# Ledger of designs, part 26: designed miniproteins, single chains, continued (3)

Each design is a single chain, and the fold is of that chain. pLDDT is the mean over its residues in the fold that is shown.

## One batch from the design tools (miniprotein)

Design m8868
Fold by ESMFold2-Fast:
Structure m8868 (fold): chain A 70 residues (1-70)
Amino acid sequence: AAAEAEAQRDVEIGKELFEKAKKEKNPSKRAALTTAAGIHYTRAALLSPDPAQREAILEEGRKLIKEVEK
């Protein structure tokens, strides 16, 4: 379905943004990238009709945010 395809694209964009955030040395730019990645993961979760898939997306997002925070 279109919504599931959009959710998958948001997850892919979010992953790329988290990888950029991990490599970013400027704290303000890193925070902006992390925030953008989090928004994409939240949108992907909201677009998913499957509760298990929603929780999996949110869990991955939480893990990736934690990896960037140091």
Scores: mean pLDDT 82

Design m8869
Fold by ESMFold2-Fast:
Structure m8869 (fold): chain A 72 residues (1-72)
Amino acid sequence: VDPSMLKPLTEEERQAFIDELEKELSHYFTKEEVDEFRKRLEAAKPKTRYDLISLYNELREEFLARRKAEEA
């Protein structure tokens, strides 16, 4: 793990990162899914960039699994 990923996030840095992720997600997911995604990221209050990315990846896998199940 890159030590820079373990740097504590300020509230402003966390929100800016979540904003960037929301913008990226809006290209792939519905508005409702993006809203849920953002809400769950904010509620978890990740302390580091590593925690934020880990949560993002976990949620992304969950949402993709939901789509796969829906298509099956």
Scores: mean pLDDT 76

Design m8870
Fold by ESMFold2-Fast:
Structure m8870 (fold): chain A 70 residues (1-70)
Amino acid sequence: METRPADVDEAKEVIRRHADPEDAEIAERALDTLERDGWRVESVTISPDEVTVTLVRGDERIELVVPRRP
């Protein structure tokens, strides 16, 4: 399990590297929508089964979870 600071472009790169192309495309669209709504990517965590993107907006935090390639 590895957690690193990331911006939205870095998060998209990590997702593309580890997820199936279809899952990566869905996640990238979700990230674009969240960024437009004022959410900012803070970090990316890589686990054996999933990639987790942590986003922040003011005092709020949410996680976007993307399954990794089998």
Scores: mean pLDDT 83

Design m8871
Fold by ESMFold2-Fast:
Structure m8871 (fold): chain A 65 residues (1-65)
Amino acid sequence: ADDDLQRGIDYYDRGDLQRARDYFIRAIQRDPRYVRAWGALGRVLRDMGQDDQAQQYYRRASRIQ
């Protein structure tokens, strides 16, 4: 459950935003209530210049609380 999130963080820390995004998507697919994965995906999309997508994922994270 936590493995995909941690791998995504590791790729993000290395600057591999594309792989980080893919692992965060996998974490959400496994657990759609994984708030940290939604927030992490929003952050990586923002850093990739996809601000509209990032805002959508941040809003979803806020609703899961």
Scores: mean pLDDT 78

Design m8872
Fold by ESMFold2-Fast:
Structure m8872 (fold): chain A 98 residues (1-98)
Amino acid sequence: SDEQQQRLQAKQQMMQIAHRASLIALKKADAENTPESRERARQLMQRVNDILSDGISALQKGEDPQTVLQKFKDAILEEAGKVDPEVKKEVQKEIDKM
């Protein structure tokens, strides 16, 4: 069904955004090479994993795929901005390509 296809696409986009956010955080931590930068990356990756889990759960419960995807994008950007504003900027660029 169109609904199943939209749900699959939303899940794939959420997973792609989560992966890219994690890579951006890790690259920044590697570049700064401090315990503080590694801890910020760890915190962001944990929050990203929690948000991804919540989004997948919402899709499984039958919530609208586009609504779930938008809430996911907003939550990822909000959490990235709290931990590292530069990471938020780079994550926003990746989302804008989708």
Scores: mean pLDDT 88

Design m8873
Fold by ESMFold2-Fast:
Structure m8873 (fold): chain A 63 residues (1-63)
Amino acid sequence: MSIEEMSEKSKEMIKESSTDRRIGAYKLMGASLRQIAKLLGITQATASKHVRKLEERGILERE
């Protein structure tokens, strides 16, 4: 099993609600967008968009 194949499959199966929860949890733990992107196998741009959604919903708010 290659990392490339796993990354592609993960991207296909990732749903917003699950990704939002993971990103929110990691962000609250002090993880950077780069670390979150690496952990979830997504781009920094995608991670940033999900963080913004969480901030808009009041789940994650930056001081």
Scores: mean pLDDT 65

Design m8874
Fold by ESMFold2-Fast:
Parts: structure tokens; sequence; C-alpha cells
Structure m8874 (fold): chain A 78 residues (1-78)
């Protein structure tokens, strides 16, 4: 379902954020590509809103590389 695809996008985007936060930008890119692939099956507006919400959570924790990775996924989907 579209909701299942949304959960896959959020899972891979969160993985990309975590990888970026520890400086593994190659793994972050691989997870970002998978998130974008699943986003094609999801509600685009809901995906972008959820990714931006998670980016704000990372910013509130001082995890700026992770926040940037989430925003890059959102931009790639737009």
Amino acid sequence: SSDDALLQVLGYATGAGGAAQVGDFKLAEEYREKAVEYAKKADKKKVIQALNSQAETYKSLGMYPAADAMQEVAKDIE
C-alpha cells in the first residue's frame, strides 16, 4: 500500500540520516537512493512532510548532518 511505501521511505531516510551523522556518506547515499525509489509508490506530499518533520527532530538534537540528509531525500522526491 501507499502507507507501507511511506514507512519504507522513512526507514531508509532515517538510515541515511544515521549514516550521515557518523560520517558514512557512502552508506547515506545508498539509503537515500532506496528512500527515493520507495517514494515513487508513496503519497509524495505525506513523504515530504514526514521527512521535514524528522529533519526538525534531528536539528533539535543537534544532529545537523542527519537533518541535512533527511532534507536531501525530501528535495530529491520533490
Scores: mean pLDDT 85

Design m8875
Fold by ESMFold2-Fast:
Structure m8875 (fold): chain A 61 residues (1-61)
Amino acid sequence: SSFLENLRKLVERADEMTEDQLKAAVGNILLREGLSPEEAARIALGMTKEQAKAYLKEAAK
């Protein structure tokens, strides 16, 4: 799907992304998984940069 293709491209550039960009990407995935905007933001903003990168790599599989 175009979503998975875009996510894989994002993961390839994850080391060049800011913490805010990585957390925004996590939040977007959580919204697609059916979480509310408030809960998605709470979880994503509560992550460290390394946790956000790890989450995105797992989601891209």
Scores: mean pLDDT 85

Design m8876
Fold by ESMFold2-Fast:
Structure m8876 (fold): chain A 85 residues (1-85)
Amino acid sequence: MEVLSEEQTKKIREATRRASLLADEGVPHLSDEDGYITFTVTEGILLAALDIAKELGDDATVAALEEQIKAVRERIARSKRIIES
């Protein structure tokens, strides 16, 4: 059963906004350790928000979070391949 709280909605919105900033601007000048850590932490935050959105049955928020997670994961993969090579 869906229970939408104002606090949960705000938390999801903030996680999405933060991820959008990281996906759009990137952090191309960070060291290999800092870049990898930054994107990995962001992915973790988004995954937690995604679980909450799924429990609430908010399909629109789920779709938005999945797109942000996809962008962050692509950044992690690119950074890792370049830095570890």
Scores: mean pLDDT 64

Design m8877
Fold by ESMFold2-Fast:
Structure m8877 (fold): chain A 79 residues (1-79)
Amino acid sequence: EIVADAVVLGYDEEKKRVVLFFTSVSPEEAAKVKAGMKVRIETEDGVFEGTIVEAGPLFAIVETDLKLKLLDRVRVTVP
């Protein structure tokens, strides 16, 4: 299980997609994050589920109904 801190770099409200930049993950752990994986996103309001639609070095695009703002900080857990 991978746990990483992330910052919101973009949000598409219509598509329910969030661009997350990982701030506390190793490159080796980041390489294990792939499209199709389910993630848990922890915020001050609770824990929400999302699905990774795209992943790259130190970033992921996550499809979720959670409404996030630019530069929000979240904790992401990948099973």
Scores: mean pLDDT 78

Design m8878
Fold by ESMFold2-Fast:
Structure m8878 (fold): chain A 99 residues (1-99)
Amino acid sequence: MKSLEEIVEEIEELVAEIIALLADDPVLADGFRAFLEDFKKVVKLYLEGKLSKEEMIAALEHAIGLLDYLIETAPERIRPHLRRLRELHKQALEKVKSE
């Protein structure tokens, strides 16, 4: 239903919301900024045809694994946002697999 570009935009917006909720935890906020910067770089390379489908799938699977860890360890107030972020990454993975 959603395009890959629409899913990516929702991921970027949601990570910005998570960072805003972490104003009292600069270390965790910095971790999410680094996560977003890496994700945006990978997406740009993929959309420019410089990253293979297999590499993009691996990057999304790795991000989902990191989110699984963060959902268990992060402050409770952001866990609903992290679960939504995980779902968006799963939608992106399905979209990439379908091409």
Scores: mean pLDDT 85

Design m8879
Fold by ESMFold2-Fast:
Structure m8879 (fold): chain A 65 residues (1-65)
Amino acid sequence: MEEIIERVLKSVEEKYKEEGKITEEDIRILYDRLTEEAGEEVARKVLEALAEKFPEYKEIIEKVL
């Protein structure tokens, strides 16, 4: 679980550096992919960790959850 959180956080940081923005659609795609890969419970925990690291996206993340 911790490894998947670290991987996802790094991926989001890379995308933000490239595009300068994370959208609700990006968060939804991420949630769906994580749910398929590791299940809903792990996907939820990863998104909660993402909201802690990037508080500016918390509202979008909560909307997807």
Scores: mean pLDDT 75

Design m8880
Fold by ESMFold2-Fast:
Structure m8880 (fold): chain A 98 residues (1-98)
Amino acid sequence: MLEEKLILAAEEAKRWAELNKDKKGLELAEKALEAAKAGRLEEAVEYLEKAGRETGNPAGVAVIEGVRNGRVEEMLEDFAEEIKRREKYKKIVEEKKK
């Protein structure tokens, strides 16, 4: 679902902003996450674009490029697949500990 993919993108934007101590990027990423969780998908995209444009946040820059090329959903799908892959490996590690 587009909503789940936007949540993942917003969480990636938040992690990058925290690592770089970018207060503005963090605020924009948190607003994008709130909007995505509330089903306000257009608002979530706008906050991510603003983060990319104003702070250079890589997740935001990717959203800007996706919007320009009409590939936002495809780019967000890649983020979703990455998270799913990480969860699968974590489950295998937990099974091995039993």
Scores: mean pLDDT 71

Design m8881
Fold by ESMFold2-Fast:
Structure m8881 (fold): chain A 73 residues (1-73)
Amino acid sequence: MAELQARAEELYARLLALDPEKAEAVARAVDEETRATYLPLVKAGKLSLEEAVRAGLERLVAALEAALAELEA
């Protein structure tokens, strides 16, 4: 978990320095999608909060890496 958090923070800071509007848009989109997908499963007892947080961080890292790659292209 800590490694994913550190990676997400690093990537977010990099994207924020290049394009703050894009950074906020990516973070918001991932947050909304993660809540819509995993929060109902957590509420139903089918997924732990820790599993939902991990999944959200993995999605955030992937989305931030993709956004940075597109800006560098």
Scores: mean pLDDT 81

Design m8882
Fold by ESMFold2-Fast:
Structure m8882 (fold): chain A 57 residues (1-57)
Amino acid sequence: MQKAKVVKDTYGVGREVVKLKEGEIVDVLKIYSDGWALVKLKDGRIALVDASALELI
């Protein structure tokens, strides 16, 4: 499964706003052509995040 590292503190948008910290590792479910990524956090929450805040690993 594709993983990504958060490269700057940012916010994800799901059912609620989710804070993502620099250095956190998330699973990448989908990358959209418009610069958004759908990610799954370690606690199971899913959020849309600015893809520029992620580094694929």
Scores: mean pLDDT 82

Design m8883
Fold by ESMFold2-Fast:
Structure m8883 (fold): chain A 78 residues (1-78)
Amino acid sequence: TKAQANAKLEELEKQVQELAKSDLDPEVKLERAQEIIKEAQKIIDENSSDLDIVRKAILVEASATLIRMKAYVELKAA
């Protein structure tokens, strides 16, 4: 349902914010960001007709992708 999709997006947004603020190892950040991206993509696929839900899910995916890219760069620079 739309309510379930919104609740999951709220949880994913919280996870993104916590991950961005964390001092976790880059490898752990990379793995967790990839899981958030997968969950956001699943929400997009399951809710493709609801543009509000799709838009919110795309923003979550974009935020997690930035965390993943930063972690990847840090790992490759080590």
Scores: mean pLDDT 85

Design m8884
Fold by ESMFold2-Fast:
Structure m8884 (fold): chain A 104 residues (1-104)
Amino acid sequence: SAARYFAEAERYIGEALRYAQLGTQEAIERAREYAEKALEYLDKALEEVPAEKRAEFQALVDEIRAALEAVIDAAAGKRSQAEFEAARQTIEAALARLREIVTP
């Protein structure tokens, strides 16, 4: 179900954010792997979403993808800590909206 795939995506996003926060090269590599897994599960959830909700769901997934990239770039020193926190807030807001779509 969309809800099960979404729950797995949330779990992997949590791991990506946790590893990015550690800021070591090895942790950043792990954060990238978890981010990729999260996006894979969001794509699987999208396939299970009603047709009328797919465009909204896709837009939120695209926001999460961009925000995860910003988080990883900030962890690597390419963006500020303020941008890391802004990206985290964007992810949390998008996840709340996705949850509304996947929960009947």
Scores: mean pLDDT 89

Design m8885
Fold by ESMFold2-Fast:
Structure m8885 (fold): chain A 77 residues (1-77)
Amino acid sequence: MKKEIEELEEQKKKEVKKAEEALKKGDYDKAKEHLYNVMNILDKLYELTKDPSYAGKAMSIAAFVALGDLEAAIKVA
C-alpha cells in the first residue's frame, strides 16, 4: 500500500510537469489530457487512502479545466 501510494504520487508529479510543458507550448488539448490523467491518479489515491484531500484536489482541477483556466488547474494539481 505505501509503495503503491508513492508510485502514484510520482506518476502524478510527472503528469503535472507534462501539463505545464504542454501549456507553455500553447498545446491546450495536450495540457487537458495530462490534467485528466492527474485527476485519474488522484481518484486512485483516494480509493487507496480514503483521504478526502485527494478527491477535493481532483474536483478543483475539474472545475478549473471546465472554466478554461488551465494555469489554475495545474497550480492546484
Scores: mean pLDDT 86

Design m8886
Fold by ESMFold2-Fast:
Order: sequence, then C-alpha cells, then structure tokens
Structure m8886 (fold): chain A 94 residues (1-94)
Amino acid sequence: SEKDKQIEELLERFIRNAQELAEEHPEVRSVLESLIEMLQKALEEKKSASEVKNIIEEHEQRVMNDPSLSQQQKTRIGALLGVGLIGLAVLELS
C-alpha cells in the first residue's frame, strides 16, 4: 500500500540519519548500531507504524535508563529518536 511505502521510506531515512550520527559521534556509536539493527529488522519484517513506534519507544527507555551513558549522549540519541517518533506520528495521523 501507499502507507507501507511511506513507512519504508521513513525507516530508510531514519537508518541513514542514525548512521550519520554514529560516524560524527563515535562515543554513541555502539548504542546507535543497536538501534540501526532493530530498524533494519523492522524494515525487513515490514513492521507497521505502531510496531516501529513501540521499538523506538522501548529503545528510548533503555537509553534514558542506561547508567553508562552521559547526559550529553542521552540528549543526542534522544533527539534522533524524537525526530523518528514525530515522523511516524505524522504518517499515522495522515
């Protein structure tokens, strides 16, 4: 469907943005690699917008509660996740 194609395009863009952030900020690379793997799996399995949203929200909870990450690292990752969640919300509401 058109909606499925929009979700695929959003996931591909989100993966690229995560990869770029990992290259620019090596200190968050391992956390972003985990996110990238989850997003790639969601893309391969053709997950719905709601399922992808749940994956991102679960990852956000893990990041925010990770004592090994600095506040600055959490802020950088949180900003990336927030952009992804906004994109998914726009698609769900359209």
Scores: mean pLDDT 82

Design m8887
Fold by ESMFold2-Fast:
Structure m8887 (fold): chain A 98 residues (1-98)
Amino acid sequence: SVEELKEEALKLVIEATKELMKIGKTEDKEKQVELINKMSKIRTLANEATLLKDKKEIIEKLKEIIKILEELKEKYPQAAEVADKLIKKLEEILKKLE
């Protein structure tokens, strides 16, 4: 169901951001702040998606998360595997929503 897919996306985002936080702790302070800000935004978008009823609006929130994750891959090569795995799982959820 759409409700289950929203909750699955949130759960995946929470787990991936925990892994990304661990990776970020090995970076300099400026990069750590940027990573924290981007991960806070990703979590906010995932939480907002769970409150939405319109499929198109949910899809747009998940697409924004994917965009931020792609930006993170460029700045944090060591986070690329975690980010890629989350992107692929979110793309699978998007296919089920569309």
Scores: mean pLDDT 84

Design m8888
Fold by ESMFold2-Fast:
Structure m8888 (fold): chain A 84 residues (1-84)
Amino acid sequence: DEEELELFRKALAGDAAAIREFLRLALERARAELERNRESLSEEEIAEFELALALLEARLDEIESIADLRALLAEAAAEIEAAR
């Protein structure tokens, strides 16, 4: 969607509100995708997805910049790796 692409562009330009809104929409879609594919995923895959989504959802309001988003994504990836 071009509207979502414009929101993404604003987020990349450093608009904190746009970064949070884009991430919120992405997390909602990821949650819906997890529910849709739950029967096709292993319990381990489901647990990894739920861990990542919960971490990002809990800390969404802390995001003020692209650097904050990158740091949070790196932390989520490290938590998933540590859980393996």
Scores: mean pLDDT 79

Design m8889
Fold by ESMFold2-Fast:
Structure m8889 (fold): chain A 101 residues (1-101)
Amino acid sequence: MEAVVVVLFEKPLTAEQAGVVADAGFRAGATRVRAFDEKGNLIAEARSGEELKAQLEAAGRKAYTLMFTVPAEHARDVAEAALRAAEELGIKARAVVVPID
């Protein structure tokens, strides 16, 4: 079974910051990340923090929301890792875990 971890940031992430948060999620077991702008439009989809950073830099965009696809058993670990990475960057964040049947 899969789950989606949605991480909402109080401040939009730069490409570099989004890469750091995404890498934390991937190390915790995420398989994919999607980045969204302020309006909720999909602006990047990546399988690593480096790939996400490169796509956001090329687009000249900041990430307001990150959505991780994860194995359901890793959803909590991914949420906690992403929130910790955001905290280390000084950015307040919230995470919501959505199970997928």
Scores: mean pLDDT 87

Design m8890
Fold by ESMFold2-Fast:
Structure m8890 (fold): chain A 100 residues (1-100)
Amino acid sequence: EEERVERVRDLTRIALIHLKKKNPSASGKLTDEDIEKIREYLRKLGFTDEEIEAVIEELKKNPDLSLEDALKIVEEVYEAMKAGLSAESYAILLIAEELA
């Protein structure tokens, strides 16, 4: 239970780092309304309230994201969770994609 929430947090952090590295000119601002839209989308994807808050906390640390970029991060975290990837495996996969 606790390990799953921390995995969601770590995956979100890795996805944010990768997005920033791949697109360093990416800029935007997540409004409170955008955060609520992201929270609702995560619920529709089947995340628990604790997992949703872990994602939102990491996104709030990076408020210079657009809603579009934040939703891409949510999609990547969802696919990584669905695939059963650890944070380490996900990081390796993103590095492999950069080299391809």
Scores: mean pLDDT 78

Design m8891
Fold by ESMFold2-Fast:
Structure m8891 (fold): chain A 92 residues (1-92)
Amino acid sequence: SYEERLKRAEELFKQGKYEEAFTIYSSLLLEHPDDERVLDLLAEAGLKLANKYIEQGQKEKAKRVYEITLGLLPEDHPRVEEIKKALEEAKK
């Protein structure tokens, strides 16, 4: 169910399994594209996942995650400017 998948993704996120959480949130968003809660959780998971890749020296993977996250978020989402700034820093 939607609620079971959402709860699973939140638990994975709490465990630092950001890639698995991001994948579930992305899937939920494709089924429910206007779900503000899923959009917020996806934005946070995308930032955490990309930041983890930066810390690991995986700059290209981080850029890709920032780009995918921006592509899924509405342009007026509160996290968009933060993600854009992080993407530009990752390009340096």
Scores: mean pLDDT 88

Design m8892
Fold by ESMFold2-Fast:
Structure m8892 (fold): chain A 83 residues (1-83)
Amino acid sequence: KVEEILKELEEEYKKKDPLFPALLISYLFDPDPEVREATARFIGEIADPELKVLIPYLEEVAKNDPDPRVREAARKAIEALKK
């Protein structure tokens, strides 16, 4: 469920695990568009400078994702990270 994934992402983010960006990438390319949208939105809401490493992946999603809602969430996340 999306809420369970968001809770997991919040808990993993607090741990400052070096593998956290890899976890975000896995969910950003999840088969479920709701998971991909929620992950992109989470990245944008956190807007941590350490997550700028995800910009190339977010750009791929914003350009190529089949779901327009996922593409929009990725675009907003990129904008938030570049501030």
Scores: mean pLDDT 84

Design m8893
Fold by ESMFold2-Fast:
Structure m8893 (fold): chain A 79 residues (1-79)
Amino acid sequence: MEEILERAKELDKRALEIAEKAPEELREKLHKEIGEVQAKAAPAIEEALAAGDLEAMEKVLREMLEEIEKILKEYEEKL
């Protein structure tokens, strides 16, 4: 779990760096794409948490962070 939280903080920092350098249009697109990934993952995270299945929750969180990282890399390439 700690490892997932640390990775999330790293990705948040990268997203902030992109937002700092990016035009407003790219910032809006980035926020939208990240929001869509989070919205898609939310029901699965809630279900795993309600079931007390930490392993399933960690798996969903890792998949969500992988998708976010892919988005961040695409935006970093455009800058």
Scores: mean pLDDT 82

Design m8894
Fold by ESMFold2-Fast:
Structure m8894 (fold): chain A 57 residues (1-57)
Amino acid sequence: MTAAEAARLGGAVGVATGDVQAGGRAGEKIAHESGLSDLEATRAGAGGATLAAQGVG
């Protein structure tokens, strides 16, 4: 799994829940559980929140 894929999944969670921060947390968690580095997980979290804020997911 890539950080971008984790961000997209996090974005979907944020859109479904109406919580942008939940999208960020989900993206970071998915990245960590997939064995990505801390830096990649942080990027996935930021990306997930950004995508959720834009209604993308």
Scores: mean pLDDT 82

Design m8895
Fold by ESMFold2-Fast:
Structure m8895 (fold): chain A 87 residues (1-87)
Amino acid sequence: MELTPEQVEKLREKARELGLSDEEIEKVIQAFKDALVEMERREKELGRPLTEEEARNIISRALDKAGIPPEKRDEVVEALLEILREQ
């Protein structure tokens, strides 16, 4: 799945509301793109759509690898899952 320009803009707005810096926002966007690639790979392996819990775990790991602080990860994960639910 590719993020639309509208989804990227919505993500930037939500991340700013959560108090992330511009540098952290760009890391979140890249981590989410990496997570989407991993989610597509997993769905192909499983032959079914991912559950919200499976998607949450993949996104959380991508944010950890990107160096997003633990105290902000839960709010960022919820924002990213909300964007996925709108697809």
Scores: mean pLDDT 79

Design m8896
Fold by ESMFold2-Fast:
Structure m8896 (fold): chain A 93 residues (1-93)
Amino acid sequence: SMEAEKERLLPLVYEMYDLAYNKDLEGLEAIAEEYRDTDPTLARYARALADQVKLLTDKAYAESLGYTDEQVEAMKAEFEKIYEKLKERRAKR
C-alpha cells in the first residue's frame, strides 16, 4: 500500500528534512547520489529539497527565478511548519 511505502521511507524523509533545516546542501546531494540508481524517486525528492534550500538561502538565485523577498519569506514559513509537523510525527510511537 502507499501507506506502507511512506512508513518504509519515513526515517530517510526525517533525515532529509533535518539536513534541509540545517541548510546542508552537500548532505542532500549525497543522499540524491546514493539513491540515484536504487530509488530514483527518492533521489529526485532529495534534489528537490536541495533546490528548495538553495532558493531559500541564496537571494541572487531566488531573484534570478523571479521570486520576491515576500514570496521567499512565505516559503520559509511553510517549510518551518512542515518541519514541525514531521518532528511531531517522529515523536509518536
Scores: mean pLDDT 82

Design m8897
Fold by ESMFold2-Fast:
Structure m8897 (fold): chain A 68 residues (1-68)
Amino acid sequence: VLEVSELAKEIYEETLKRFKEAGVPNAEEIARNVALLVKTAYLSFGLSKEEAIALARKVADRIIEKLK
């Protein structure tokens, strides 16, 4: 439980920083949704922490590209 919360927090903080640097509107809300999506995938598919972080980075990259 605590480990999953720490992973979600790490993903949220990294994604939020990237979105703010890229000028993404509603960065906080979108970053929260990315963290929730990846947390759900982590729990549902048994991803490793490294796989979950990599997935979050790929999702963030696609969002930044689409909104640029």
Scores: mean pLDDT 80

Design m8898
Fold by ESMFold2-Fast:
Structure m8898 (fold): chain A 62 residues (1-62)
Amino acid sequence: AEPERVRAELEAQRDASKAAIDATGAKVTPEEAELHRKGGDFVTRQLQAEGDARAAAIEAAA
């Protein structure tokens, strides 16, 4: 019964869902997909961490 872990799991599921939709139906060029893989792995995690921190701050202020 830890809200933080439940939130993290939901966020991971949303990320997986977006990736599945992108892989299945989104008309993403292979070139863009490769750029995301090479430069995105670390950068994506950084941006997600920053977004998560900002979201938590906004929620605390509500």
Scores: mean pLDDT 62

Design m8899
Fold by ESMFold2-Fast:
Structure m8899 (fold): chain A 76 residues (1-76)
Amino acid sequence: SELERLRERMVGLISRALEELKDKFSDEEQEEFYRRAREVFERQLARFEAGEMSPEEALAEFERELERIIKEMEEK
C-alpha cells in the first residue's frame, strides 16, 4: 500500500513535469527527460524497499532530482 502510493505520487510528478515541458522541450528532449526520470524512479523505489528511506524522503529526493535533470537539460 505505501509502496503503491509512493509509486503513484512519483508517476504524478513525472506526468506534471512532462505537461509543463511539452511547450519548451522537443520530442527528443522529452524522451530523454522521461528516460532519466525513470532511472531515478527505479532507484528511489529500490532504496525505499530496502528500508533506506521513508516515503516522504524518497518523494522529496525524487522531486529534487527531477528539478536537477530539467536544469541540466536547459543549460545545454
Scores: mean pLDDT 84

Design m8900
Fold by ESMFold2-Fast:
Structure m8900 (fold): chain A 79 residues (1-79)
Amino acid sequence: EEEFLDKQAEDIRETLLRLGFSQETADLVAETLRRLLEAGRAEEARELAEEVLNLAENGSLEERNARLRALAREALARL
């Protein structure tokens, strides 16, 4: 379970970098997913991963970067 979700965090980081997102955005999202997993919030981590992938496919790159960072910060604020 944790191993599977950690792999998803890495896969998402790589996907964001491949799509042209900044290193800062990719690192923030991956770190947020890892922090959620460490806190035992596996379902929230999964939901964030799904939202990130959906957002990465639509909209302008600038808008997507801002939204992804906002989602990551919002999740961290709930920890």
Scores: mean pLDDT 73

Design m8901
Fold by ESMFold2-Fast:
Structure m8901 (fold): chain A 88 residues (1-88)
Amino acid sequence: SMREEVRREIEERLRKLLEQGKSRKQALVLMITAEKLRLIGLEIEREILEKNGEMTEEMREEIEEEERRIELRLEELERLEERLREEE
């Protein structure tokens, strides 16, 4: 499922950041920030396409699908951050 794919992607990226010497807290903050920036980028893209009259239904669906993926990644990352806080 998409949720399982998102979890695997997060686990792989987290592992890579930890291998680079980031703490778990630093890695999670960086990943959350990156996802929030991606969401802002999609919001800007949508606004530009709508303003220019270039928004097609296919493009709208693609943006909405990517927004859903970002939301799922943020949900998982925030869950991991909450668990880390409970352990400290």
Scores: mean pLDDT 85

Design m8902
Fold by ESMFold2-Fast:
Structure m8902 (fold): chain A 59 residues (1-59)
Amino acid sequence: LKALVEEAVKLAKEGRLQEAADLLRQVMSTDLAAAIAGLRELIKLGLEQQVNDILLLVF
């Protein structure tokens, strides 16, 4: 799960938001805390808009 979260963060940093959202959706189904940790990491990097976009794509 950590590897999937790290990949999703990397994809989001590259602007590949749909792929990041798809991976985070998979993580959320199995480990919500890990998905939240990934979103928190993006916020720490100053990517708050990307977090909002990903959440809209996941839901």
Scores: mean pLDDT 77

